Designed miniproteins, single chains, continued (3). Designs and how they scored, part 20

Each design is a single chain, and the fold is of that chain. pLDDT is the mean over its residues in the fold that is shown.

## One batch from the design tools (miniprotein)

Design m8671
Fold by ESMFold2-Fast:
Structure m8671 (fold): chain A 86 residues (1-86)
Amino acid sequence: MSEEGKKLYEEAQKIVDEARERIDAAVDEMLADKSLTPQERIDRAATRAAEIAREVAEKKGYPQGVIDMAATLAAGRARERALARL
């Protein structure tokens, strides 16, 4: 990984860590919706987690690369949490 990529990843991870409680709560909320299929719950949880991470990063004034990476990491975290709880 390039030094630039490493810095971007580290900053994005801090955003995900700050938003952790909101992301985990959103995943748990989506998993509780029994009207959705398991795959729909995973997909919606990932989408909502990405939105939360983008909101937090944008509010803090991070550049677009960090915002996009934080959204990607948050979506991944949400999918892992959902899969472990299905």
Scores: mean pLDDT 84

Design m8672
Fold by ESMFold2-Fast:
Structure m8672 (fold): chain A 100 residues (1-100)
Amino acid sequence: MKILSKEEAIEKIEKKTEELIKLLREKGMEESAKLVEEAHEEIIEAMKLLSDEQAHEATLIYLKTLEELRKLLEAGELTVEKARELIEEMKKEIAKIAEK
């Protein structure tokens, strides 16, 4: 698999996060948008402490979570509770990568 540099990983996270936040706000889901903004801030801080390999794995988990949120949003099934649950599970998996 192609390993992303830390800089490439951060850029990809930023772009995908901005796209999802825009869609959430267009749908009037401001609380879910704020949860995604908070998760983005936390992941960027975590990324500064990770190796390129760890940052690559964390990026894949983060992007997978954003796509799951987007699919729920497009299906009309996204709630604040579901968004929070998916984000917390994502944070747990990323923390495991950072701790080894």
Scores: mean pLDDT 82

Design m8673
Fold by ESMFold2-Fast:
Structure m8673 (fold): chain A 74 residues (1-74)
Amino acid sequence: MIELSERERRVLGAIFELDTRGPATVREVAEATGLSERTARRIVRRLVEKGVVRRTADGGYRVDVEGLSRSVLK
């Protein structure tokens, strides 16, 4: 089971919504969540470490749906 803080859940939700339009940038996540870019970047890094978000080549981020499903369903 993936343990997510309240802030991590908010950031993950924002990335999930933005991912429907393409990879989310740290700036877009910060704007969507009301967090500073510094705080958003730190939380995004934690989500990448947990395997629920991946970094794209252009520095954006996408939800790793397979990683999230595997941790929740197993």
Scores: mean pLDDT 73

Design m8674
Fold by ESMFold2-Fast:
Structure m8674 (fold): chain A 61 residues (1-61)
Amino acid sequence: AREGPPIGVFFGADASNREQARALAEAAKKHGVASDEQLRAVMRAHYGLSDEEIDEILAEV
């Protein structure tokens, strides 16, 4: 059986995680308040991103 809303939330959460992680990294770099290692740890633990995805975000900010 399909409920609909949970599927949309799952997909939206995946897209939102990338945007939120990038915004966090940009803000942290702009204010100089976090190291790359701290950002990697937060992105892995909090957003569930892979090392490759984290490297892409950190390379762009």
Scores: mean pLDDT 67

Design m8675
Fold by ESMFold2-Fast:
Structure m8675 (fold): chain A 61 residues (1-61)
Amino acid sequence: SSAEEAGLARAEERGAFHLPSVQAAKKVLDENAGVKDPAELEKIHAEASKVGLEKYREVLE
C-alpha cells in the first residue's frame, strides 16, 4: 500500500481522522475507490497527499 493510504489509516487509529486535511485526502481516495491499476493508484495517492497538504496549510492545523 502507498504511504498516503497508510498515513490515512494511522490518522484514523490515532483519532485524527476528524481533521480537515485528513478528510480532504480521504475524499480523493473515496472518489477513486474503484481504481485498481497500480500506476493510476500512485497518481491518485499523490493527489490525495497534495490535497490534504493544501487543506492543512489553508486551515492552519
Scores: mean pLDDT 69

Design m8676
Fold by ESMFold2-Fast:
Structure m8676 (fold): chain A 92 residues (1-92)
Amino acid sequence: MRELLERILAAAEAAAAVPEEEIADEILSLGLPGVDRASALAIARRLIAAAREIARVAQRALAGEISPEEALRRIREILARTRAEVEAIIAA
């Protein structure tokens, strides 16, 4: 469990450190129908916000402030919410 949380933290911190413009450029390179630069930036901002929130949850679990099981539940909720937000942007 601890090793999984440490890996999640490292991945989330790395993702949160990427400039939003770089993530937006990668999203645009996928050639998704209806996704313009504004939509790609909106998606990038949602992904960075989710990464920051996941990093905070993982840090709290590693500090013993919340259980690993509670941390994983919160991370799943963040990922589900972020997916719904991204799908809504693509559908607009």
Scores: mean pLDDT 86

Design m8677
Fold by ESMFold2-Fast:
Structure m8677 (fold): chain A 99 residues (1-99)
Amino acid sequence: SEVEKWVKKQLKIYEEALKTVTDPLDLARMGLLASLGELYNILGEFEKAIPYYEEAIEIAKKLKVPQSYIDRIEKLLELAKKKVSLLEHPELLTFKIPK
């Protein structure tokens, strides 16, 4: 699948970027973790998406980001726990899926 190839490429990029962010309470780390959760959900790897969303939410709460952002990530976490694909909810994706 072209989508699967694209997602796997993004996963490598985001996982490498995450390694460069050494501060555990960093806004960039929060964003990278949320994105990794979205990418694993798109692959259907819901169980792998969950811990990324949970860490992103914890960082967001500690950094006191707007509640609307926290609510969005909590919605993404709920969908992953229910094994609901984000491909059925493209309005919730930060990524534009190729095609």
Scores: mean pLDDT 85

Design m8678
Fold by ESMFold2-Fast:
Structure m8678 (fold): chain A 69 residues (1-69)
Amino acid sequence: SEIQRLAQQYASAFSAAAIAQAGTEASRMISRRRGPVHLDDERLDAELYRQLQKRADELKAQYDALVAS
């Protein structure tokens, strides 16, 4: 069903966002240990996490809308 498909897509997107969040935290810790903070890698990881979380939120909103219908 469409509801099952969206639930599976949301679960996959949520997992990807969680992995990206962990990567962002690791990058931040590494940057802080290297003397003067180099923010480029930290910024890129944060952007990736933001994009993946936005996609997960969009899929959840679609799922919630179908369930409420």
Scores: mean pLDDT 71

Design m8679
Fold by ESMFold2-Fast:
Structure m8679 (fold): chain A 79 residues (1-79)
Amino acid sequence: SAAAALRAAMEAWLARASPAQRAEAEAVLARMQDIIIEARDANDFDGGLARLRELAAEVADPAFRAVLEAWIALAEEAL
């Protein structure tokens, strides 16, 4: 339910995002993918979550940042 709500929030944000906001989101998501792969390879999920939080804090768009921070919090609770 919480994960489904965040997915819906992300989809709603993407639907209304400007080209500049979409470009930032694509760059951030690519960096997140690299962090997730590195964390899996190192078997270091706590370190991966810390790096994802650092990345989210660098996000310029406050609405996108809030969705990412909420997603990271849910991932932390699942670990």
Scores: mean pLDDT 81

Design m8680
Fold by ESMFold2-Fast:
Structure m8680 (fold): chain A 80 residues (1-80)
Amino acid sequence: NEEFIEGIKNKDDSSENVARFIGLVGLQIAAASVKGFPDEEYDQEIARLAEEALTAYKNGDFEKAAELVKKVIELSEKGP
């Protein structure tokens, strides 16, 4: 959703946007770190991008965070 990505860029700290952002990147990181989860290149790339997005958000780089979240969504929709 472009509206969600734009919200991240514009420092939209509404509880819904923050929860959605954390849910999206947190779930991808958790999934990649769970023992027994398929260790595929695709899954590793999504986890890496999600981790970078969370780090950028924590550092106040909202533009970088939005770009990385956009890539995570794009890869998730495309599939392996």
Scores: mean pLDDT 68

Design m8681
Fold by ESMFold2-Fast:
Structure m8681 (fold): chain A 59 residues (1-59)
Amino acid sequence: GEEEARRRAQERAAGGAKAAEALGLGDSPFYRAAVEGVKAETAEEAERYMNEAGALLGG
């Protein structure tokens, strides 16, 4: 459902933020995008931030 999609997107964003922080990339554009993804109100917004983060890293 829509809530499941939102939870999955937020979970991916949270994982990305944790990974970036663990790698010392807390000031990177990737980390900022992941943090915004965690705070997103919809699954689409969270996915957009994670997609932008992926694009910044070259995929």
Scores: mean pLDDT 72

Design m8682
Fold by ESMFold2-Fast:
Structure m8682 (fold): chain A 67 residues (1-67)
Amino acid sequence: MAEENIKKAIEAAKNGDYETAISYFAQAARDTDNPEAREAFIKAAYYANQGDVEKAIEWAKKALEAL
């Protein structure tokens, strides 16, 4: 489920495992049929890649709200 992947991505980001966080956010973006959620997951992955945990979590939550 997309929600489980997002939870794992958030946990990975909080632990400084940005590669795992990016992987789960990218997978969630590919698996969603919702364009708004997809864009939000892409932004979450972008901020995780920048090491911005707060912004990554913010966009992940926005993606969940769009689902």
Scores: mean pLDDT 80

Design m8683
Fold by ESMFold2-Fast:
Structure m8683 (fold): chain A 70 residues (1-70)
Amino acid sequence: EEARKRANVRATQFLADELEKLGYKEEAQRLRDRPLAGTAEESSQATAEAGKLYNKAKKEKEDRIRKLLE
């Protein structure tokens, strides 16, 4: 239980740092300020949300590069 919660906190922090590097400072700060309270489920949901946001941001960057190469 606790190990899973810690892993989810680490994953969320890592994703926040990656989002900030991609220029999404507001989204990164929101993830860092997010309270991870009480349950493994809440921690897992936070990590899943961060992953979805990161994948969207990455795709948007790839699409922009593709447009520039046209």
Scores: mean pLDDT 67

Design m8684
Fold by ESMFold2-Fast:
Structure m8684 (fold): chain A 92 residues (1-92)
Amino acid sequence: KALEELEKLLEEQRKRAEENSDGSRDDVRALLTEIGDKGIEIAKEIGADQKEIDRYRELARDFARQQGLDDDDVEAMEKAAVAGYVMELLKK
């Protein structure tokens, strides 16, 4: 089940991040990208509204730019925002 799999993935990734407290920024970025890629995959499968996906990506991009993050971190944040939107949509 998509929601259950996504929640388990997020919990596993969160535990891995905590256990690897010496994890570099690159490790955190890779983790966010993996979560985001799964979110985008699920969004396509459920036919999520592209306009809402674009809006969440734009908000995440603007926020990340405001924080002075580099392009790789901005991309990871955009992808993670899609996963957040998908989780919100599936919980309704």
Scores: mean pLDDT 73

Design m8685
Fold by ESMFold2-Fast:
Structure m8685 (fold): chain A 63 residues (1-63)
Amino acid sequence: RLPPEVLRELLLALGFSEREAEIAVLAAGGIPYGVIAEIFGLSVRTVRRIARRALAALREALA
């Protein structure tokens, strides 16, 4: 629906960091949380929290 670059810019506008926006875009693209966690040196739990926060914020912004 939204191009990855637009999704990233919207997340940044919503107050997410560059890294949080990248994590959310990768998760939205279907990359497993475990792979994202390895790329960024984070726990799977942290990646999941970031992705869930980003998804909730996007749903609110696009409502």
Scores: mean pLDDT 82

Design m8686
Fold by ESMFold2-Fast:
Structure m8686 (fold): chain A 81 residues (1-81)
Amino acid sequence: SALKEEIAAVIEEKLPELSEGAQIILRWMVEQILAAPEATPEQIRTAMEATAATIKASEPQDAAVVDALLAEILAVVDRHA
């Protein structure tokens, strides 16, 4: 899926800017989201927003990077909606 490929690319680019803890959470949650073959753009949006909230709660120092990453992911989702 072009949507899933674009999301993976955005995440790979931003991943090195996140703490190790944030990277672990992001990788684990994204694998679950992108493994769902029938996931709608709306379901991906909701799951990515929940992922961002989880990372910011655990790793508050990464909030700005997480917010920037979420904005880029949501822009990708909106192009495929």
Scores: mean pLDDT 83

Design m8687
Fold by ESMFold2-Fast:
Structure m8687 (fold): chain A 75 residues (1-75)
Amino acid sequence: DAVKRLQELARELGKEEAEEIIDDMAAAGVLSEEEAEDLKELVRTGKTNLSEETVAKAAKALEEAKRLREELAAR
């Protein structure tokens, strides 16, 4: 479920933007560097050995980014 949600959000935002958000989470210390690389691989290939909790954190961040984009577009 969390994996599929992350993939759907990445498709809606664009893979490049989804990867940027994941990199930002790693830079902020929310994800380890290894978790960030595995999440980007999930976005690219659909493969993961990550915990559902880690994938859910990334999905939540993508949901927040999409919401912020919509708010900015409403200016």
Scores: mean pLDDT 75

Design m8688
Fold by ESMFold2-Fast:
Structure m8688 (fold): chain A 78 residues (1-78)
Amino acid sequence: MDEEEKKVGEKFLEFVEKVMELIKEGKLEEAKELIRKTAIEYSGVDPTDEEIEKILKELPKLLKELEEALKKLKEELE
């Protein structure tokens, strides 16, 4: 794997985990701010509140899929 791609993937996982943690803590405003800042950094576009809400709704599913993918990789290696 490209080391740069691995770093981007790890940062993305940390971002998703951090947003999910903020949601669990009820810190929705901080979660929205983190999503907005990350979206601007990666796309250069300031997302709308509707786009942020859509991302928030999709994040639990994305995190679950990522956890299942990591579990499969660990099972194949073990």
Scores: mean pLDDT 71

Design m8689
Fold by ESMFold2-Fast:
Structure m8689 (fold): chain A 92 residues (1-92)
Amino acid sequence: MTPMQIIERLLKEAKQLAKNKDIKGFKEKVSQVLTIIQLLVRAGDTDTAIRMARLLIKEMQAIRKEFKDNPEVVHIADLAIAEAQRLIRMAQ
């Protein structure tokens, strides 16, 4: 399994938790993805970190649209998008 496939799996799990109204679980999975990206930036694997951050932004934008009527999910997605954008800027 590639590192990108691991992130894709975690994001699919996050979406399922949001669907089940498990907001805490959704936040925890999103935080795990952000932690992996932060560790890669710190380790100097900036290309992989940027690819993962872009995937996270894409998936969070999709979740924000699908769950637009759930303010807690939208808020977590917005914070994750902002943090991922910050990490991309740091990695550049």
Scores: mean pLDDT 88

Design m8690
Fold by ESMFold2-Fast:
Structure m8690 (fold): chain A 70 residues (1-70)
Amino acid sequence: DALLRAARHGYEQARELLEKIRKAVEEGNDEEAMKIFEEGTGQKVESGEDALKLAEEHLRRAEEAYRQAS
């Protein structure tokens, strides 16, 4: 099922995005975390902490979509 494969891919991409943002925030590089989130999602953020929180929400939504497609 192409829909299931797309949902799995979206989940994997969301997880990778979150890992990159977490690493940038952990290194104290809020500007890089914001850039990673904005480039990955097309959404603007005001801080690295906002990017991290929104990336966590994005992963949660992608995981739910993957579960629903299964």
Scores: mean pLDDT 81

Design m8691
Fold by ESMFold2-Fast:
Structure m8691 (fold): chain A 60 residues (1-60)
Amino acid sequence: LRERLAALAAAANARKEDLVLASGERVLDVELTDDALTITTQGPAGEVRTTVIPIAELEA
């Protein structure tokens, strides 16, 4: 799981300028730490959101 998350985070960061989610949010950064995956997105109005997902929740 972690290897796949690391690969997805790297791919998302490499392509973040081209990535627009269906919600209209743009991916600014994807950070993988030992304990959590942190995703930072920007909405159409410029609002920035940070979502922290514990690795344990992704493995459950």
Scores: mean pLDDT 68

Design m8692
Fold by ESMFold2-Fast:
Structure m8692 (fold): chain A 89 residues (1-89)
Amino acid sequence: AEAGIRAAAERLEAELSKVTDEETAREIAELALRAALALAAGDEARAAELEERLTALLKEVASKLSEEQRKALTAALAAAGREIAAALA
């Protein structure tokens, strides 16, 4: 499970680096990784806190992107979410 979550986060960072700067892509991927690992560990409270922080960052990042870049961001997040869900099953 953990290896699959880490692989999904690495792919998310790579996709996000095409849409935003490297530092922002890494920060989003690290928050997603930490949230998924907390969920895998059964720490729902920590997962919720990290998810809230990720949501706030995504809103800020999306406000700086074009409509086309926002669609690409949404697609990358949806793909990563599916991979993480599969790794948690």
Scores: mean pLDDT 84

Design m8693
Fold by ESMFold2-Fast:
Structure m8693 (fold): chain A 85 residues (1-85)
Amino acid sequence: SLREEARRTVEELREVIRELEELYKETGDPEILKQAERLSRAALELLLAIADERTPDERIRALVERGREAKREALELKRRVKEEM
């Protein structure tokens, strides 16, 4: 279901946030922290949307897409930073 897909998206975002937190501990790079904050906001917005039974499917779909895009950008940043280490 869409709500199950949304829950999986939240779990994926949380996993990437943990990876960014570890990378931030190693580098101290504020851009990593900014990306972790962005993913945290996306995950929270999606969790709040799922928690409300009245949330339209269209909104949940939009938040899932936004979360996936943010995840893609965060993983690209992680790749670039690791290449410079």
Scores: mean pLDDT 88

Design m8694
Fold by ESMFold2-Fast:
Structure m8694 (fold): chain A 80 residues (1-80)
Amino acid sequence: MQQSRQRVDQLRQNSLQQAQQSLQQLQQYTNDSVSDRDISIRRGEQYRDRAVTGYYMVGRDLGDQVRQRGQDLIDQSRSL
């Protein structure tokens, strides 16, 4: 019954905002990785998992960006 395009658009918009916030937070974690390598790796992994399971509604581009930024955090932390 509550399956109008407007409701779907609202849910998608909320998910887009959450994905953007996640990308910004991942960037901050990447900058802090020099101090807390292990924590930064774990945070990157958590955001990758969230992107796979939670952000499918925002489409592949933003979901992939969150996943990629999580992977970048892991890779950068390992390179320190």
Scores: mean pLDDT 65

Design m8695
Fold by ESMFold2-Fast:
Structure m8695 (fold): chain A 76 residues (1-76)
Amino acid sequence: SLFTDDVISRADQLAERAKALGVGKKAAALKKQIVDAARQLQQYLNNGDTKGAVQSFDELLKLMNELVDLVEAAEK
């Protein structure tokens, strides 16, 4: 899915930015969780599991928000 690839790409960019800001370890852990969640979302989408896809998408959004918040807090 283009969406899951885009999410992984954005997480990669945010993790690199976080590393430059001195919070790379936390960002790397979040990026790993985001990649795993994105792959799980893609599997649910491929299987037509709407409930699983919605739950996985919510988890993915929470992890992405945590990574964004981490970078924004470090840029103060």
Scores: mean pLDDT 85

Design m8696
Fold by ESMFold2-Fast:
Structure m8696 (fold): chain A 109 residues (1-109)
Amino acid sequence: LEREAASNRELLDELIEKVKKGEATPDEKSAAAYGAARFGRYDEALKIAKELLNDPDEKVRRSAIEALYLMALRGNEEALKLLKEATKDSNPFVRKLAEDALRTLEFLR
């Protein structure tokens, strides 16, 4: 379990490097943002999430919301701000996912 988590951290470093080089697939970008958020690497997770929210692919933007939700749930105010921006997205599914995340966060406050 701890060994698996360590291997996942090493994979995360590779994924973050690929995102920085613009070589990451949508699934790799999603994994990098969520993984960084999960392991408390909030500066990197926020940077990747901001890039994902501006991606032309709606699937990629949806992945950003999951990472932002995790960070906002843990008290990150910038992640909460970015979730609010996502409620203005052009795609109705992206907007609904962000709205649902914000509603859940309000109930947990």
Scores: mean pLDDT 80

Design m8697
Fold by ESMFold2-Fast:
Structure m8697 (fold): chain A 85 residues (1-85)
Amino acid sequence: MSPIEKMLKAAERAKELMKTMSTDEAKVLALALLHEIREEAERLGDEELAKFAAEQERKVQEAKTLEEILEVVDEMIEKLREKAE
């Protein structure tokens, strides 16, 4: 399984778990997930993915509802699917 596919599966699992969490708990999990994706993207030399993940981290920090957090995570999942082979 590629590093991108591993990140995609982790993001999909995290999203399902977030649906059962409070907004504050989901925010902590989403930030941890996005931070790990950004670090891995930087290690892979994928500047586009790293910049995208950093922007998603900012959006999660500004999010006020669980729905807004889930939308940001969905955008990250879609970006990872585009890069998965």
Scores: mean pLDDT 86

Design m8698
Fold by ESMFold2-Fast:
Structure m8698 (fold): chain A 93 residues (1-93)
Amino acid sequence: ENTLVTLLLTADNGEKLKEEVERLLNSPFPPLKIIILDINGKGDTKKAAEELAKHPNVEAIFADGEVTLENALKTIKEKKIIADRVIVLSDKL
Protein backbone atom coordinates (compact mmCIF):
# COMPACT_ATOMS: atom_id res chain seq x y z
CA GLU A 1 0.00 0.00 0.00
CA ASN A 2 1.34 3.44 -0.97
CA THR A 3 1.71 5.76 2.02
CA LEU A 4 2.35 9.47 1.52
CA VAL A 5 4.32 11.25 4.27
CA THR A 6 3.89 14.94 5.11
CA LEU A 7 6.32 16.78 7.41
CA LEU A 8 4.99 19.71 9.48
CA LEU A 9 6.54 22.02 12.08
CA THR A 10 4.88 21.98 15.52
CA ALA A 11 5.31 25.72 16.23
CA ASP A 12 1.97 26.98 14.75
CA ASN A 13 -0.65 25.96 17.39
CA GLY A 14 -1.79 23.10 15.15
CA GLU A 15 -3.13 25.36 12.37
CA LYS A 16 -1.09 23.74 9.57
CA LEU A 17 -1.95 20.27 10.83
CA LYS A 18 -5.66 21.16 10.75
CA GLU A 19 -5.30 22.60 7.21
CA GLU A 20 -3.55 19.44 5.95
CA VAL A 21 -6.21 17.21 7.51
CA GLU A 22 -8.97 19.33 5.92
CA ARG A 23 -7.25 19.11 2.50
CA LEU A 24 -6.99 15.32 2.77
CA LEU A 25 -10.59 14.84 3.91
CA ASN A 26 -11.98 17.12 1.16
CA SER A 27 -9.93 15.49 -1.63
CA PRO A 28 -11.70 13.45 -4.38
CA PHE A 29 -10.06 10.35 -2.86
CA PRO A 30 -9.97 10.94 0.91
CA PRO A 31 -7.73 8.64 2.98
CA LEU A 32 -9.36 5.89 5.03
CA LYS A 33 -6.53 5.77 7.56
CA ILE A 34 -4.29 8.60 8.74
CA ILE A 35 -1.40 8.36 11.21
CA ILE A 36 -0.26 11.55 12.94
CA LEU A 37 3.14 11.07 14.56
CA ASP A 38 4.34 13.75 16.97
CA ILE A 39 8.08 13.07 17.25
CA ASN A 40 8.75 15.24 20.30
CA GLY A 41 5.26 15.19 21.87
CA LYS A 42 5.08 19.00 21.61
CA GLY A 43 2.60 19.33 18.76
CA ASP A 44 -0.92 20.68 19.14
CA THR A 45 -3.21 18.02 17.63
CA LYS A 46 -6.50 19.24 19.18
CA LYS A 47 -7.82 21.10 16.11
CA ALA A 48 -6.95 18.18 13.81
CA ALA A 49 -8.65 15.71 16.19
CA GLU A 50 -11.81 17.87 16.22
CA GLU A 51 -11.85 17.96 12.40
CA LEU A 52 -11.26 14.18 12.13
CA ALA A 53 -14.10 13.53 14.61
CA LYS A 54 -16.52 14.93 11.98
CA HIS A 55 -15.47 12.08 9.60
CA PRO A 56 -16.17 8.78 11.42
CA ASN A 57 -15.41 6.76 8.26
CA VAL A 58 -11.75 7.85 8.52
CA GLU A 59 -9.51 6.06 11.05
CA ALA A 60 -7.06 8.44 12.72
CA ILE A 61 -4.19 7.26 14.91
CA PHE A 62 -2.31 9.76 17.04
CA ALA A 63 1.12 8.64 18.22
CA ASP A 64 3.94 10.43 20.01
CA GLY A 65 7.45 9.29 20.78
CA GLU A 66 10.83 10.39 22.02
CA VAL A 67 12.42 9.72 18.62
CA THR A 68 14.48 11.60 16.08
CA LEU A 69 12.93 12.48 12.73
CA GLU A 70 15.27 9.94 11.07
CA ASN A 71 14.16 7.14 13.41
CA ALA A 72 10.48 8.02 12.91
CA LEU A 73 10.80 7.83 9.10
CA LYS A 74 12.77 4.57 9.39
CA THR A 75 10.07 3.04 11.60
CA ILE A 76 7.31 4.01 9.13
CA LYS A 77 9.28 2.40 6.27
CA GLU A 78 10.36 -0.75 8.17
CA LYS A 79 6.93 -1.49 9.69
CA LYS A 80 5.22 -0.88 6.32
CA ILE A 81 2.52 1.01 8.20
CA ILE A 82 -0.82 0.36 6.51
CA ALA A 83 -2.08 3.93 6.21
CA ASP A 84 -3.03 6.09 3.25
CA ARG A 85 -1.31 9.11 4.81
CA VAL A 86 1.24 9.76 7.53
CA ILE A 87 1.74 13.25 8.95
CA VAL A 88 4.94 13.74 10.95
CA LEU A 89 5.13 16.65 13.39
CA SER A 90 8.63 17.89 14.24
CA ASP A 91 10.21 20.90 15.97
CA LYS A 92 12.71 20.99 13.11
CA LEU A 93 12.61 19.90 9.47
Scores: mean pLDDT 67

Design m8699
Fold by ESMFold2-Fast:
Structure m8699 (fold): chain A 117 residues (1-117)
Amino acid sequence: SPERIARLQAEVDELIERMREAVKAKDYEGLAATLREITRLLSRAADEGVPAEAFKAMADRVIDALIDILKENPDLPEELKKAIYDTAKSIVLLYEALTGDREDAEKRIKELEEIYK
């Protein structure tokens, strides 16, 4: 329903804010926990059959936030940088499976690889 999609979008936005706050606070345990939560939320949205366009919009916002965190925080522990990279890549693969948009997925993976290296 539109109301359910709106609630999922709000939950995504809240988790993005929590990730940014955890990074600023150097709360690496909180960051790792929030990465797991956003992955579970998006997997649940996929399983519940959220429309592909709505899913892609949520996935794009999460991926963009993770890219920003990697770019803005070069002092993050290497294990956390890898966790962020792995999380973003998993989300790209999930939306590729839902949307069939292989070209967009390949562009996102290339962007992530260039930033993580």
Scores: mean pLDDT 87

Design m8700
Fold by ESMFold2-Fast:
Structure m8700 (fold): chain A 88 residues (1-88)
Amino acid sequence: SSELEELLKKIRELLEEEGYSEEEIERVVNQVRSSAASAAKVADEFLEKGNVELARAALEAAILQGLSREQLSPLNQLLYDSLEEERG
């Protein structure tokens, strides 16, 4: 979907800002694209590293790919709740 491609573009831009190589960026983007569960795992990893912006983009990609809140880790559930609060 166009929404997923926009999130993947944002992830690429954020990874470039953090100094990741093009090869590393491609690996992360492909991991997020490969499945909802893989995207959620990427969100957990970036949230644990303190990169909330990358975690948010990866989590939104997981939700767009069909993952429900109940399938998320406790950390990703807190991030999800923060995203829903911003939406109203």
Scores: mean pLDDT 84

Design m8701
Fold by ESMFold2-Fast:
Structure m8701 (fold): chain A 71 residues (1-71)
Amino acid sequence: SSEVEKYKEMARQYRALLEAVRLYDDPERVRASEEWRPVIPAAREAVAALGKEETAELLEERLRGYEELAK
C-alpha cells in the first residue's frame, strides 16, 4: 500500500503539470487553479525547451504509467 500511495502522488503531480502545460496559453485559467500555480514555472520551462505538444505528450505517457501502477 505504501508503494501504491507513492504512485498515486506521482500521478497527481504529473496530472497537475500536464494541465498547466495544456492551459499554458490561457493565463486566467492557469491563475484560477491553485493545483497548477506551484507547477507553472516547471511547465513554462519544459515548454520552452521541448515545445508545448512534445511536453504534453511526454507528460501524458508518464501519467498513464503512474496511473497503471496505482491500480
Scores: mean pLDDT 73

Design m8702
Fold by ESMFold2-Fast:
Structure m8702 (fold): chain A 70 residues (1-70)
Amino acid sequence: PDNERELLARMIGMKLRIIGLEEQIRLLQRQAAAGKVPADVAQAQIAKLQTEIAALQKELAALEDVFNKL
């Protein structure tokens, strides 16, 4: 089906969410470096965020494959 605009909107939304999660990781890294968050706690939270980013990147790649067939 020719759902090009809907697919593009979904892909843009997913890319923005990934950027937001990456910024959260950077903030946690800075807070840990400043001693505001224990390093082990920050690393555990970063690992969870990285897992979510990986799942979103996999879903985004699948949507990009569909879009490229249009």
Scores: mean pLDDT 85

Design m8703
Fold by ESMFold2-Fast:
Structure m8703 (fold): chain A 72 residues (1-72)
Amino acid sequence: SDLEQMRARIKAEKEKNAETSEKYEELLELLEKASDEQIQRASKLAEELADEVAAGKLSITEAIEKVIEVLK
């Protein structure tokens, strides 16, 4: 059935991107708890890392990890 096929696809996408999804949720939780100064520093780093991701020099997961490190 289409529903079973859709469930299998969602499960595969979650398994494929589980680390990225988990890291992104951690980033959002840290941003909610962060000071304005921490958010400003994280935003500046994220802007710089976004250019590297767009250039193919860095993965999105690695970029998220680097921003998390600044917020800790």
Scores: mean pLDDT 70

Design m8704
Fold by ESMFold2-Fast:
Structure m8704 (fold): chain A 114 residues (1-114)
Amino acid sequence: DDLSAALERAIRSVASLSEEQKAALIEGVRNGIHLLAQAVALGLSPATLAELLDAVAADPLLRKALRASVLVAYSVTGSVEGTVDLLTAGLDLSPEQRAVVRRYVEELLAEEGA
């Protein structure tokens, strides 16, 4: 679908990912595996995770999808920390990786959307 194609382009644009990491992430996306779960499994550094999320958020369709997910999670939890917890549920993120996700949640919640 269009979102999957956009996500594949975003993954390919991340300079700090090796070709092997890009191939693994793209294959996982094609198989319906959660992007953050793959990032944890591949042991991505917080800096590489930030570049990946920057690339995803730079695409207008992916940004809208991310913001929609964040807004839904926030409507259920009522807090930034609760939203991060819900979006990363079952994932063994380091505190530094979790801090990256929290920054994107805060950014997307602050965004003025139509």
Scores: mean pLDDT 81

Design m8705
Fold by ESMFold2-Fast:
Structure m8705 (fold): chain A 56 residues (1-56)
Amino acid sequence: HMRRVTETRTLHGSDEEISREVQALAREAQARGARVEVRYDPETGALTITLTRDEP
């Protein structure tokens, strides 16, 4: 059995700060066997990061 788990985080800050946090989250997700999706919202100026993993 596989179950899909998603966790969403919203980041604010400079492009440099956001880029660094995205890389850190990508490493964390890889350690957990999760995937990272990043989306920028031009209306709010926020970056939304979604972590997705499959549990056995």
Scores: mean pLDDT 74

